# Designs tried in a protein design run: designed miniproteins, single chains, continued (3). Part 38

Each design is a single chain, and the fold is of that chain. pLDDT is the mean over its residues in the fold that is shown.

## One batch from the design tools (miniprotein)

Design m9298
Fold by ESMFold2-Fast:
Structure m9298 (fold): chain A 73 residues (1-73)
Amino acid sequence: GPAPDYEALAREVAKKTGLSFETALKAVRIVVLTYSMFGSKRGGKIAIKRLVRDLGLSEKTAKEVVDYVLKGS
């Protein structure tokens, strides 16, 4: 959808996952961009791989971030 409040979403993700706000904000942006580019069917798997590669998150934490962003959007 148009312009979600990424800062509010990042604060919630940080609270749920224990990530820093800065890392959570980067993670939220990666998930939103990936879903915008690849859609729902492929976006989740690609977003998890990007979060692991670019931010060094565990696969479990990356999956939790994706789940929270999709529920919050």
Scores: mean pLDDT 80

Design m9299
Fold by ESMFold2-Fast:
Structure m9299 (fold): chain A 92 residues (1-92)
Amino acid sequence: MEEIKKILEEALKRAVEAARRGDPEAVQQIMDEAIKKILEVASKKLTPEQLKEVFSILNEARDRIVEAARRGDPEAVREIMEETLKKILEIL
């Protein structure tokens, strides 16, 4: 749990900074890296059903975050990531 929380908090800081710079490609890369790391940790600790739910939440969040970054809205990026962290922690 703590490992996934740290990955998401790190990604939040980096993604918001990239969005503020107007770099949606960097936001996408940051999210893709975070999702990969979370799935590596989660696959060892979660049931297949929980893992599918986490994967679904992360992919939906990634698409929304990248779209917000493309629109030049770093505050929306921050809010979506905070909501995502809360949802993931409720499953864990």
Scores: mean pLDDT 83

Design m9300
Fold by ESMFold2-Fast:
Structure m9300 (fold): chain A 75 residues (1-75)
Amino acid sequence: SMEEEQKKALDEMVSKLQEVAKKIVNNPSLSEQEKQQLLQQLQQTFDQAVELLKTDIEKAKKLIEQTVKEIEEKI
């Protein structure tokens, strides 16, 4: 069902964001201010992706994948 697909996508999105958040928090080269800004970006992207997940699962997944890629390239 669409509900099961949404739940699976949500779990995958949460897992990816948690992993990159840990990389941000544990990066000794980033200042506390830089860490806060990156974590805020992750939170905003997650909020947007959760809304998209209700209507377009693939778009929600792409948004998370793109944001994770952009952040990982900076850290």
Scores: mean pLDDT 86

Design m9301
Fold by ESMFold2-Fast:
Structure m9301 (fold): chain A 110 residues (1-110)
Amino acid sequence: AAEHLRRALEHLEKAKAALEAGDAEAAIEHLDLAEEEVRRAGRELVELAEAKGDAEAAEAARRLTERALEHLRKAKEAAKAGDFAGAIAHVEEAEEEVRKLGSVLGAVKS
């Protein structure tokens, strides 16, 4: 989970840089890669939390994953529409949800 969260944040940073440069195609490619990493991290974190009997952490992981994916979807839609400012705002919201997933992972591992 930790490596997939790190890769998700790296792709979100690259997507944001592409949006700032006005490169919608590059931004969407990085958002798609970030989505894949978020889905993998979320699944692994839910499985880890459930294996430890931590129902609250499992629910938090599910909710934060769903929120991150929704922001990534909105970022891609905004980028396709040429709304780069809106796309960047959604990328930043997705980054916050991914950071919260990292906090849940830290709590479950202790």
Scores: mean pLDDT 88

Design m9302
Fold by ESMFold2-Fast:
Structure m9302 (fold): chain A 88 residues (1-88)
Amino acid sequence: MPATLDQVIEELRKVRSEEQVETLRTLMTVMARLYNLTDARAIFEKLIEAILNPSPEFLAALAEAFGLESVTAEDLRAMLERALVEPP
């Protein structure tokens, strides 16, 4: 079933910390804008593709969105790992 980004973010707020939710929201919003996607699953699948084969444009957009000088594919993977881990 297709789900909107906002619906997924609201569900994540129930089971993840505010910091984890904000990280996931930012990542998915960047993907949604770059690829004109509205379905959360499609956004997540594109995010996985971008992690495996990051474009300079995608990494620059992430750096801007997170207020960082630069973001590498390894940084992106680490951010996702932290955002998806169940809090203790």
Scores: mean pLDDT 73

Design m9303
Fold by ESMFold2-Fast:
Structure m9303 (fold): chain A 100 residues (1-100)
Amino acid sequence: LIIGSGPLVDKVKAILESFGFDVKVVKTEEEALKVISEFDLIVLVNKELSDELLKAALKHGVAIILVKNGLEVSLYSKPGVLQVPSSNLSQIEKVLASYL
């Protein structure tokens, strides 16, 4: 499940589909929360991880990947959350390879 919009979403979607994932794209957190239990992985593209989305993901055993533009100064080590800079999309492939 991808939450976001724009060209970076299309690139992330292509990477996930190349690994055999069934990909659904939603624009809002409210849409994601309605379907979160149907998916094994959430990817947030240029979106902040809310406490509600984190709670729902942990409740349903869903892994979270954060993809952001710009410099991430701190890795927040939340259980099941991985942060990936948009300038290094190959890191998503490495993360998926280690997760699978």
Scores: mean pLDDT 69

Design m9304
Fold by ESMFold2-Fast:
Structure m9304 (fold): chain A 86 residues (1-86)
Amino acid sequence: KEEYKKEAEKLLKELDELDTEAGRVFSSPRLSPEQRAEYRARFLKLRDEAKKYIKEILDSENPSKETLEKAKQLVEEMKRLLEEAR
């Protein structure tokens, strides 16, 4: 169970890296203002959901594997979103 918290901490670091990358990708002149707003909104929603599940793992005395897998999936969706916007 402590292993789940270590993986959650790793996901938090990945979120910080993705936030930095999103700032660069979404500020690209290749995106229209409308596209930029849509990508930012989608990214923020995924980020907030991922942070919610990560917090549930870190705050829980009995973290579930299912919650960890949901957090991992959301982080992967964020990565895919950034690739779409490039």
Scores: mean pLDDT 82

Design m9305
Fold by ESMFold2-Fast:
Parts: structure tokens; C-alpha cells; sequence
Structure m9305 (fold): chain A 60 residues (1-60)
């Protein structure tokens, strides 16, 4: 598993908490290198599901 999985989870949680102003930050922080995966992670983060967001980001 990737060493930055906790970072992805924290970014998703921050995006969920900063509703309305965290969307760009969430995309940049997760930077999965795959547009589809980034979208899934962002949606999960905004829905308040940081674990799902981290799973999509690293799929660990």
C-alpha cells in the first residue's frame, strides 16, 4: 500500500469539512493521476465518506 494513504484520507476529511471552498483543494491533494478516480474520491469526500475517498485515491 502507498505510504500517503493517511494524507489522502485527511485531505478528503478536510474537503468534507470545508464545504463549498474545498473542492479545488481536494482535487489537488488527492491528485491520483486518473480523472475518473479523482472524481470518485472527491464525490466520496464531499459526501463525508473519507474512507471511501482514500480507497478510491490509493485503492489500498
Amino acid sequence: GPPSREQAREAALAASGARGSGTAGAMASLDIGNKEMARQALEAGLAGDAEAAAEYAYRG
Scores: mean pLDDT 54

Design m9306
Fold by ESMFold2-Fast:
Structure m9306 (fold): chain A 77 residues (1-77)
Amino acid sequence: SAEAERLRAAYDNLKRAALHLADEKGMTPEEKEELLKRIDELYQRTLEMLAAGASPEEVRAAFRAGAQELFKELMDK
């Protein structure tokens, strides 16, 4: 669906931005793998929301909130 394609694009963009920030902060390969795992879990949860019939607005809001929390935690390190 178009919503799933948009969610995939947001996921790909989040991975790129998070890895760029992780590199700037000097994170280890192991820390980067844990970060990617958390991003993958966020993507999986939001895909499951779509499959369960959540609105595109609810799915986008959930992904955005999760992404913001991840960046906040990265900036606090």
Scores: mean pLDDT 85

Design m9307
Fold by ESMFold2-Fast:
Structure m9307 (fold): chain A 102 residues (1-102)
Amino acid sequence: KVSEEELRRESDIAMVRMARSVTKIMLKNLGMEENIPKVDEAEEEAIALLRAGASLEEVTAALREKYGLPKDAGLVEALMKVGGVPQEEIDKVRALSKKLLA
């Protein structure tokens, strides 16, 4: 049980790190590299919550609430909002994600 919890936690941490990497690429492409430290701080906070026993879904929900995002916003969208990515660009990512799932 403890080992399964540990493996799930490390997997969730890896997902947070991937989402942060995608967000950093977006910020660089938008010329917003100055906002990368804010995303790195949010990554550290998210990982701390996961290590404290929160699920990835709970962490994502907490970021949605904190940054005023829709209830269907994913982790990548939440980190983009933390980084100050314009809502129009976040909406484009959301539209593309919905198209790929359709």
Scores: mean pLDDT 78

Design m9308
Fold by ESMFold2-Fast:
Structure m9308 (fold): chain A 93 residues (1-93)
Amino acid sequence: EELKKLIEKAKERAEELGLGEDEQKSLLLAIIMAYELKNEELIEKLLSAPKEELNKVINEVFAIFFRHAAENKEDVDEKLLELEKKLEEILKE
């Protein structure tokens, strides 16, 4: 339920900033990544960053998450698919 609440806040933020569909999806995936990393600072940055900095923060989260996956010898493409599936399940009404 905590992750679902973060996704709802991120959706609200994306609407507030006028993000396109792809940018909104990237933000929501970044929230899931930051949550799985248990990194409260990154979650806070994603929810509070101004539009001009948001892509930089999203890219930072993606870089950290995929670095951890690579260090654990995990397939990055498989991890991305897992995150997209998790997002789809959360977004089902």
Scores: mean pLDDT 82

Design m9309
Fold by ESMFold2-Fast:
Structure m9309 (fold): chain A 77 residues (1-77)
Amino acid sequence: ALPVVERTLTIETSEPLKKVAEKVKEFVEKQIEEAKKRPDVLNVELKVEETSTSATITATIETKDLIAVNTIVLIQK
């Protein structure tokens, strides 16, 4: 099995959560498109889960050597 590397970043925001989540999602989608251009990247998946008080954005990048799971958790302050 490929090794899995997990990283989680939690951000508390006083800004409207929906606007922050939209901008973070846009940024992550851009990073995913850049990652897809790398020859060692085999697959990339994006999962977004939103509630009234939080948003969780998870990008899973599968390479020939490892699987990277990067999660951003946004919390309404």
Scores: mean pLDDT 84

Design m9310
Fold by ESMFold2-Fast:
Structure m9310 (fold): chain A 85 residues (1-85)
Amino acid sequence: SEAFERVLKGAGYESESEVLKAVIETLLRIEEEHDEAKAKQLRDSIIQTMLDLARMYNAEELAAKLQEIGKLKTKSELEEFLKKL
């Protein structure tokens, strides 16, 4: 949608792929900077917030990819997903 494209450009992103890369990079930093319990809490919060935003703007492909990222459990899985983007 036009509204979602404006949100992406306003945040400095040219594509949904760049948003996904930024999300994964943020999740990787959280894993390195926090203990397991706090990292899980912060990761779940970020994924939920991004899913709510994607659904609000009918960004169905972005929402599907965010759900996939939310199922990843390890730093290695996050790094492999990032390589595929």
Scores: mean pLDDT 79

Design m9311
Fold by ESMFold2-Fast:
Order: sequence, then C-alpha cells, then structure tokens
Structure m9311 (fold): chain A 77 residues (1-77)
Amino acid sequence: AAPSVSVDEIIEAARAGDAERALAGIERLKEAIQSLPAPEAVKARALALLDEAKRALEAGDFETAIRHLREAVATVY
C-alpha cells in the first residue's frame, strides 16, 4: 500500500536543501506508519530509521537522510 504522505516530496525537499520541509514530511510519515496494521517490531525499525534520517537532515547530510528514508519506507511498505 502507498503511504498517505508523498515520500517523493520529502526526498525533493531534502535534495533542495529544505531541511524544515523534509523534517515536517518525515513527521507526517511517522504518523502514517504508526497507523499501519503492521507488527510493532516492523514499525519500530521503520521509526528508528526515520529518526536517523532526521538527525542526518539536522546535520546537513542529505544523502544519508535520503538513504535512511528509503530504507524505512521499504521496511513497512
């Protein structure tokens, strides 16, 4: 199933250097993942990867942030 939040829009924000917009998108994606009927352990892994993506964005490491974001989405979708 596709997420209710556009992952592509979050990636585009990160590539543009818009950390604020990318961070806001990640928070919405976390809410979407928490609402999924997936096992708690799977959700926890995806949320941990999104937390790592947030830290990378705050550090200005957009490539690492995009990598963690993609891995989080692949874990649960």
Scores: mean pLDDT 81

Design m9312
Fold by ESMFold2-Fast:
Structure m9312 (fold): chain A 100 residues (1-100)
Amino acid sequence: MSEKEQMLAIVEKLKNHPLASPFIHPVDLSRLPEFEKIVENPVSLSEIEEKIKSGEIKTIEELEKEIYTMIENAKKYYPEGSVMVEAADELEELLKKELE
């Protein structure tokens, strides 16, 4: 499998996780204006997928960094113990399993 094919397969598995729905598409910043003030680098799974397809993300290490940015964004914006932070933790665990 090429590294690009492997990265796309990882993103597809993350998108298919039951808790992944809020992370699949870009955040509607018009409805969450405080999100931009707290989160400097908004990113979603669909945007990561497009970056892989365009060649902006070239390696598994770069993919891991982008996904951790998405996870960290959720943990910065949402309260500790919220369903969104729990979802972010589940996606992080799935990523770890896919990488090792």
Scores: mean pLDDT 82

Design m9313
Fold by ESMFold2-Fast:
Structure m9313 (fold): chain A 86 residues (1-86)
Amino acid sequence: SMEEKAKIVLESIEEAIKSLDLPEEVKRALLLAVKGQVARALGDEETAERLAKEALELASTLDPEELEEAEKKVIEKAEPIIKEKM
């Protein structure tokens, strides 16, 4: 189901974020963005909009290059976890 796949993706990304040595604010911004995208995929538009706004507001206080590099590291770490759980 979409709900089950969304849960696996979210849990895998949370695990990846937790395992990486990243600044707490960067971790928070990435997690908010992912939770927002998952909420949107599940049809929870209100939660998706709120989380997306919070993620953008936090991201605006961070270095864009540092955030982009962190996103790449999280994706690289999360991809094998997702494949293992799927």
Scores: mean pLDDT 82

Design m9314
Fold by ESMFold2-Fast:
Structure m9314 (fold): chain A 90 residues (1-90)
Amino acid sequence: SRIEEIRAKLEAATTAGEVMRQLSELAGLAQESIAENTPAGKQELEQIRDVAKEAKAHVERTETDEGTKKSLVLTIDSLIAWIDKQIAEL
């Protein structure tokens, strides 16, 4: 699936740019799942949320620049909060 492809790319990411690119693709997939307004879309949003949480753990473990780490973590936390809000409204 596209979600699993993004997960694999995030696990392999070595730069902030690679992480940010995959987060943008993940957010796009979340928007598609919301637009579908189906039980399958809700399940996909839950999977996307789990991938975002995994990305956060990866960034916290691998990013050595404190400013970049803080920025990426804030971006991921914002994405997770937005997805959680959308799931609650479905």
Scores: mean pLDDT 84

Design m9315
Fold by ESMFold2-Fast:
Structure m9315 (fold): chain A 68 residues (1-68)
Amino acid sequence: SLEELRAAVAALLDEHDAPESLRRMVLETLASARSLEEAKAKLTALADAIADVYPALSEALRALVAES
């Protein structure tokens, strides 16, 4: 579900010690999503955008989208 995906993403951000600015950006992006498919698409784009700075978090986000 969209709620489960949001919870899982919040947990990954915590696990990877994401900066507050990044955490806020990711969670606000997910809050704007109206469906699970939209959330997955937005997360994939966001993971791509952060891949050079946060490679481990980017890979974890991509894996979560693939598993969902």
Scores: mean pLDDT 82

Design m9316
Fold by ESMFold2-Fast:
Structure m9316 (fold): chain A 57 residues (1-57)
Amino acid sequence: GPLEEAERRAAGGVAAARTEEALARAIDSFHQVRDNRDDPEAAERAAEEAERAGRES
């Protein structure tokens, strides 16, 4: 479902992170996806941020 996809995308951001700063940002955003399980919009924003952190590292 949407939450499961958001978690997978955030995990992808963590895996893609190339710097310590980007990894920390991606991990924080991954936790935000989980913390916002009952708020799909917040979970989606967190997943997007994790992906961005990984890409921009």
Scores: mean pLDDT 83

Design m9317
Fold by ESMFold2-Fast:
Structure m9317 (fold): chain A 72 residues (1-72)
Amino acid sequence: SEAARQRVLEALRAALERRGLADLLDELLDQAYQEQLGDKVLEKKLSPKEQKLLEVLQEVLPLLAEAFQEEL
């Protein structure tokens, strides 16, 4: 669990840094921000910056799924 969580965080940081969004790591880990971003995805109202954040999440999604399975 801890090793899987650490891999997800490292992948998330790297993906954000590649897109020049490293400063948003703490915001992206905030549940309130995640909820707002999810709502914008459903409403198809993503800004270019939010679209890049969605790309980051899609890039780390397989690692996140593995971490989730380990906690079930």
Scores: mean pLDDT 70

Design m9318
Fold by ESMFold2-Fast:
Structure m9318 (fold): chain A 89 residues (1-89)
Amino acid sequence: GKVTVTVTNADGSTTTGTVDATDPQSSVTLAATVGAVITAIAEDGAVVGTAVATEAGDGIAGFAVKDGGEVAGVLVHATGAVMGDVQGY
């Protein structure tokens, strides 16, 4: 299935992308600002991963998937500013 990745910026704006939950190397690049919350949501509405940007700048969010199509984790890094490493499920 697909996992929807939503970045909610500190100003309340959102950016969305999708990851293919059947592809263990699937990733998406999304811009994030300081305080942005990155949330991965499965097709059934379950939250399967989260991340928070700690400084201003562009961020990249990606997801690792497990066998069976579940998100194994969130891969988050920033260019131009530091963003925290995220452990997702």
Scores: mean pLDDT 57

Design m9319
Fold by ESMFold2-Fast:
Structure m9319 (fold): chain A 81 residues (1-81)
Amino acid sequence: SELDEAIAELEKQAEETLKYIEEVLENGSKEELKETIKLVDQAIARLRQALAQSTDPALKALLQRIIEELEKQREKLKEKV
């Protein structure tokens, strides 16, 4: 279904984003850390809007999980700046 495809794409995008954040945490400059925090803040805001508009339980659970993981990574990024 279109919903199942959207869920799969969201999961794939989340995995790639978390992988990028891990790379920046290990090897990033202070400038890259600051820019990554900004991008993570924007991503969290968009995901929170999607969560507020969603009624599907599986999509809501996935969105909430991604938001929580991004918030954890944001805190780690802030500690490195």
Scores: mean pLDDT 87

Design m9320
Fold by ESMFold2-Fast:
Structure m9320 (fold): chain A 95 residues (1-95)
Amino acid sequence: DEKKKLIEDLLDPEATGVVQEILGYREVAGKELPLALVKFNKSGQTIEAYITEDRELAEELARKYPEELFVLGKPEVGAEVKVVGGGVPGVAESW
């Protein structure tokens, strides 16, 4: 529930953060994803998020698990990541 509230504070399609720490790997919907602490510039908060480089996977999991935060980026300390989960479901824009 606290995590859901933090995700609502990140309801910004341009929300970006930096990986602070890799906590390990967890299974979500039968897929192993790295779980990390990510510090977001807009909120100023450090939040647990699942990291993937697969946008389609992140969007699919964000729809199934709206209480979880998913970000696009490399699972590496210091990597820049962008929020996918908890945001507005983006329609693919033609321009």
Scores: mean pLDDT 70

Design m9321
Fold by ESMFold2-Fast:
Structure m9321 (fold): chain A 73 residues (1-73)
Amino acid sequence: LDALLAELAARVEAALRSLGIDATVTFTATSVSGTVHDPAALEAAEADPEALARLDAALAALRPLFEAVQAAR
């Protein structure tokens, strides 16, 4: 489980960095937490429909990994 949580965190961080958002994301078996190091970049991405669509697509690509984490609980 811990290895899947670490992989999920790394992939989410990589997806955010591809959009110019520098963030640290941590998943545990019972929680998720994130720290955005540049809130202005996050606000700019939230205001950009194309950036939101790219983020949504990147998160959708992580669905099998989310399902693996849930199955490993």
Scores: mean pLDDT 73

Design m9322
Fold by ESMFold2-Fast:
Structure m9322 (fold): chain A 88 residues (1-88)
Amino acid sequence: SEEDREFEIQALKNIVKRLEKASPEEQKKLLIHFINDLKGISKRLSEEERKWVEEQIEQIKKALDSGDLETAIKLAKEAANRVIELLR
């Protein structure tokens, strides 16, 4: 629905804003929430868009696992911006 789409867009925008101001431990938690949000959204996207989102999730996970929080945040922001465009 239009309401569901707008709520998802706002959730993605809010996570991006919070990542910039959060502590490293809070950033890790926010990135995990972001990954879960992307997984939910991806189920309603096209096959091509879903594959792209799944690839972004794996790249974010690899950055988190390596302790590269800066790269994980950069990837999350890029993924959020594209997914917001797909939901509009």
Scores: mean pLDDT 85

Design m9323
Fold by ESMFold2-Fast:
Structure m9323 (fold): chain A 87 residues (1-87)
Amino acid sequence: SDVVKRVVLHELRTELGLPEDVLERLERLSAEQVAELGRLIGQIKRSLAETGTVDEALVERLRAFLMERLGLSEAEAEEVIRRVLAA
């Protein structure tokens, strides 16, 4: 019963098109960590919508999360960031 975790993972698959290996790594995180990822993505999107500019501090925090917590390579993390900014 981690509805929030399932919802975030579903959105990452369907809206960002994240690959299954990345989604499997997310399944190994706690619901709290997946919710934090969702909040970071939401804050980046909101900042873009409200200001028309990228919040580089939030992007750097997202990059650190993807690389340090998920173990993604720099190239994989940059692809995720690109998809977040394009959505």
Scores: mean pLDDT 79

Design m9324
Fold by ESMFold2-Fast:
Structure m9324 (fold): chain A 100 residues (1-100)
Amino acid sequence: SATLEEAKKLLEEFEKKMLEAKSVEEAREIAREFNERMKQLAEKMSAEELEELIEYVVERGKELISKIKDPEIQKVVEQTFKEIVLYLQERIEELKKEEE
């Protein structure tokens, strides 16, 4: 899927920006933009694509968190991944209800 590939590239860009972030405030802005853009892409995805995206986000998220040295930026990353995974899971449940 072109949308799924775009979402994966967005996550890669997020990882790069977070590793380069110089302040917690910059990290929060990066996270806000990432969450908003990821939600827009998720609205175009099937349940199967969303499930694949969750697996990818969880795997990449664990690796990114381990690379962040600033504990406050690490908390921003952890919260961002929790929020996006929850949103994607809620979207899957909504789509499954629509197919009933």
Scores: mean pLDDT 86

Design m9325
Fold by ESMFold2-Fast:
Structure m9325 (fold): chain A 104 residues (1-104)
Amino acid sequence: MEEEAENALAQGRDLLAAVREALKRISDPNVTLEEIQEAIALADGARAQADWLRAFAEKVTDPKLREELLRISDELRTEADRVYAAAQEKIQKLQEEIEKLNKL
């Protein structure tokens, strides 16, 4: 159980780092639509992993490991939500720029 919990935490932390890097990339003025789509797919995975970590935490008897699993789960959900918000804002801005060009 403890080894499984530590492995779950390590995987969660690695995914959290990847989601944070994707969030930085969406904010770049040179971000491509493909990169935005990849970031959304990563956020979907992070949300699924957050749900799995929360369910797994219910089976963990060590209160410190349980608390850490729930913390990483919450952070993954929060960062995934930030990716969705940033992606939506970027897509909307690109659509507005295209509409302005069509008026010229």
Scores: mean pLDDT 84

Design m9326
Fold by ESMFold2-Fast:
Formats: sequence, C-alpha cells, structure tokens
Structure m9326 (fold): chain A 101 residues (1-101)
Amino acid sequence: PHLVLQVFHQVKIAQRAGTSPQALQDRYDHLMSMLSHQSPKAQAIFRQLWDYFVSGDIDAITDMLMQQFGNTSEARQVIDYIRSGFDYMNANPDSKRQPLP
C-alpha cells in the first residue's frame, strides 16, 4: 500500500512540476530504475499501476488493489486517498502545491 501511494505521488509531482510528457517520463524511468531489483512480476504490477495513475482510471486502480490486497480496510483507505488526490487535481489543475500527490 505505501509503495502504491509513492507511485501515485511521483506521477502527480511530475504532472504538477513539468506538465510535460518529458517530466512524466523522467519520473517513470527513475521509479523503474529503483524497482529494477524487484521480481519481474512486481515490476509488471508497478508498470500497470503507473499507467492507471497516469490515465486517472480509478476503477482500474480499485480493481487492481482489491485483487492484490483483498477487500480490506487498508486497501479501501488507500483507494479513498488516491480518489481524493485525483479529485483535488481535477478541481485545481494549475496547482503545484503540496500536500496532495
């Protein structure tokens, strides 16, 4: 769960800071480099999550997290946090401020 939120945070930082495809790609490459020592299966999961976060597909994120962690209180809290972050970014597209991812 914490690492999922870190991926979401990096996607939103890149979108805020650069608003450019290059800035987003640079953050993706950095995260994938940090995950290079993980298993191929774990790397595939994080690549898929990155794509879902970039697209803002909350339903796909929800389904993936429920499949990986089950329908737990922790998973629901992570999903609610992610949804709130997307809602904030959609309402404040020009915002570059913390605290939201």
Scores: mean pLDDT 66

Design m9327
Fold by ESMFold2-Fast:
Order: structure tokens, then sequence, then C-alpha cells
Structure m9327 (fold): chain A 79 residues (1-79)
């Protein structure tokens, strides 16, 4: 389905952005991003919300920059 394709694109882009910024991310931040990717792939929106809240509480600036880059890259893939 189109929804399934979009979820896969988002998951792939998140992993790509994480890998490109690996030197700027702690091991804990990378682990949390991997959990977020897994929650998206599994359609576990409760877990996704929990993990995003934790990331915002621990590092709001990094979280905003990461999500903004993911959003930008997803838009470029869909163009």
Amino acid sequence: SEEEQLRQIIADVMRQVMEENSDKLSAEEKAKIEQIIQAIENQDFEKLAELLKEMYEENPELTQKFLREVQKRVAEVLA
C-alpha cells in the first residue's frame, strides 16, 4: 500500500540521517533512534510517542534538528 511505502521511506531516511550524523550522536541517542525506526515499521504509535517525548526531554535541540533533517529528506525523496 502507499502507506506502507511511505513508512518504509521514513524508516530508511531516519536510518540514513542517523548514519550520516553518527559522529555527532551518542550511543544512547543512536539506540533511541533505532527504537523509533522500529516503532514506525511496527506501527507502534504509543511506543513512538513515548520515545519522542524522551528524546525531547533529554535533548530538545538535537531532536528538533534531527526531525527537521528527516522531514526535509523525506520531502526530497517524494519529489
Scores: mean pLDDT 85

Design m9328
Fold by ESMFold2-Fast:
Structure m9328 (fold): chain A 72 residues (1-72)
Amino acid sequence: MVRFEGLSPEEQTAVLDAIAAAAPDATLTGARKEGDTLTLTGTGDPAKAGAIAAAVRAALPDVKRVLLNFAA
């Protein structure tokens, strides 16, 4: 189960859908939103970091910065 903090149920779904589209092999374990910054924690290919960040920002227009704490 993914741990969400500071995200509405709609934002949680948008994050999961964006990650599934950009990096289907990635597994999200946590997401924290503080203001316009979203921190994502999980396991996945670090080469997909840019694609994940772009997809999440497209899905959540109020997010300006995406921080990824992803292990390979």
Scores: mean pLDDT 82

Design m9329
Fold by ESMFold2-Fast:
Structure m9329 (fold): chain A 76 residues (1-76)
Amino acid sequence: SNAFDGGYYGGRGNSKGAREGGLKSKDENAFGVALGAGMSEDNLRGGFVGRLGAKEMKDSPGGYAAGLGAYLAGTS
């Protein structure tokens, strides 16, 4: 799937996982950044979603948005 279409659909299906990921640990927030960067097929779109996760991890300690961005990128 592409990250844009997958992100919208994945957001509805994976929002709980993203929330839990963002709240569980710093390691999961860092993993989310790495996962977004690793989107090879949808690199342009996945990279954008991954960067949103990275920014939110820096700007919002606790990383709910970082977890969401990572799971949206990873579910495509």
Scores: mean pLDDT 40

Design m9330
Fold by ESMFold2-Fast:
Structure m9330 (fold): chain A 72 residues (1-72)
Amino acid sequence: SEEAERALNGAGAMAAVAGDEAAVAHVSKAGQAYREGNLEEAIAHLEEGLAASTDPRTKAALARAIEAVRAA
């Protein structure tokens, strides 16, 4: 869905701005899994990013991406 793609792109951008290289990597893997149709793997990568991140904006963007992928 466009909403899931937008949320994934937003989470990646927020992580990059925050300098959170680990979160950027997790979002990138989640985006690949999502495009391959593996929603469970995409969510797992986003959850790993959320657990590793300490930046509130990055955490919020990752949480939104998890919700958007679950709704897809």
Scores: mean pLDDT 86

Design m9331
Fold by ESMFold2-Fast:
Structure m9331 (fold): chain A 85 residues (1-85)
Amino acid sequence: SSRQETLREGAELYSAEAIRAAGYEMQAEIVKDDPEKAKEYLELSEKYRRRAEEAKQALDDIENPETADAGAERVRELRREVEEE
């Protein structure tokens, strides 16, 4: 892919994972009177939040010529992880 395509793919991945994390955080608040269920949703929120942070780091890496190739590869790796889930 072109650099522009990789940046777009990374940005889409970042936003999708961030939205998913926020959704699970909201679900945890809704079921806060059930601590076991709330914990499950918070663990899912943390998982997707971590992926969003990795995607953001990869995007930042792509903007630096010294780390651009590593950043692009990380976007591809994160996309494979999401597709296999």
Scores: mean pLDDT 87

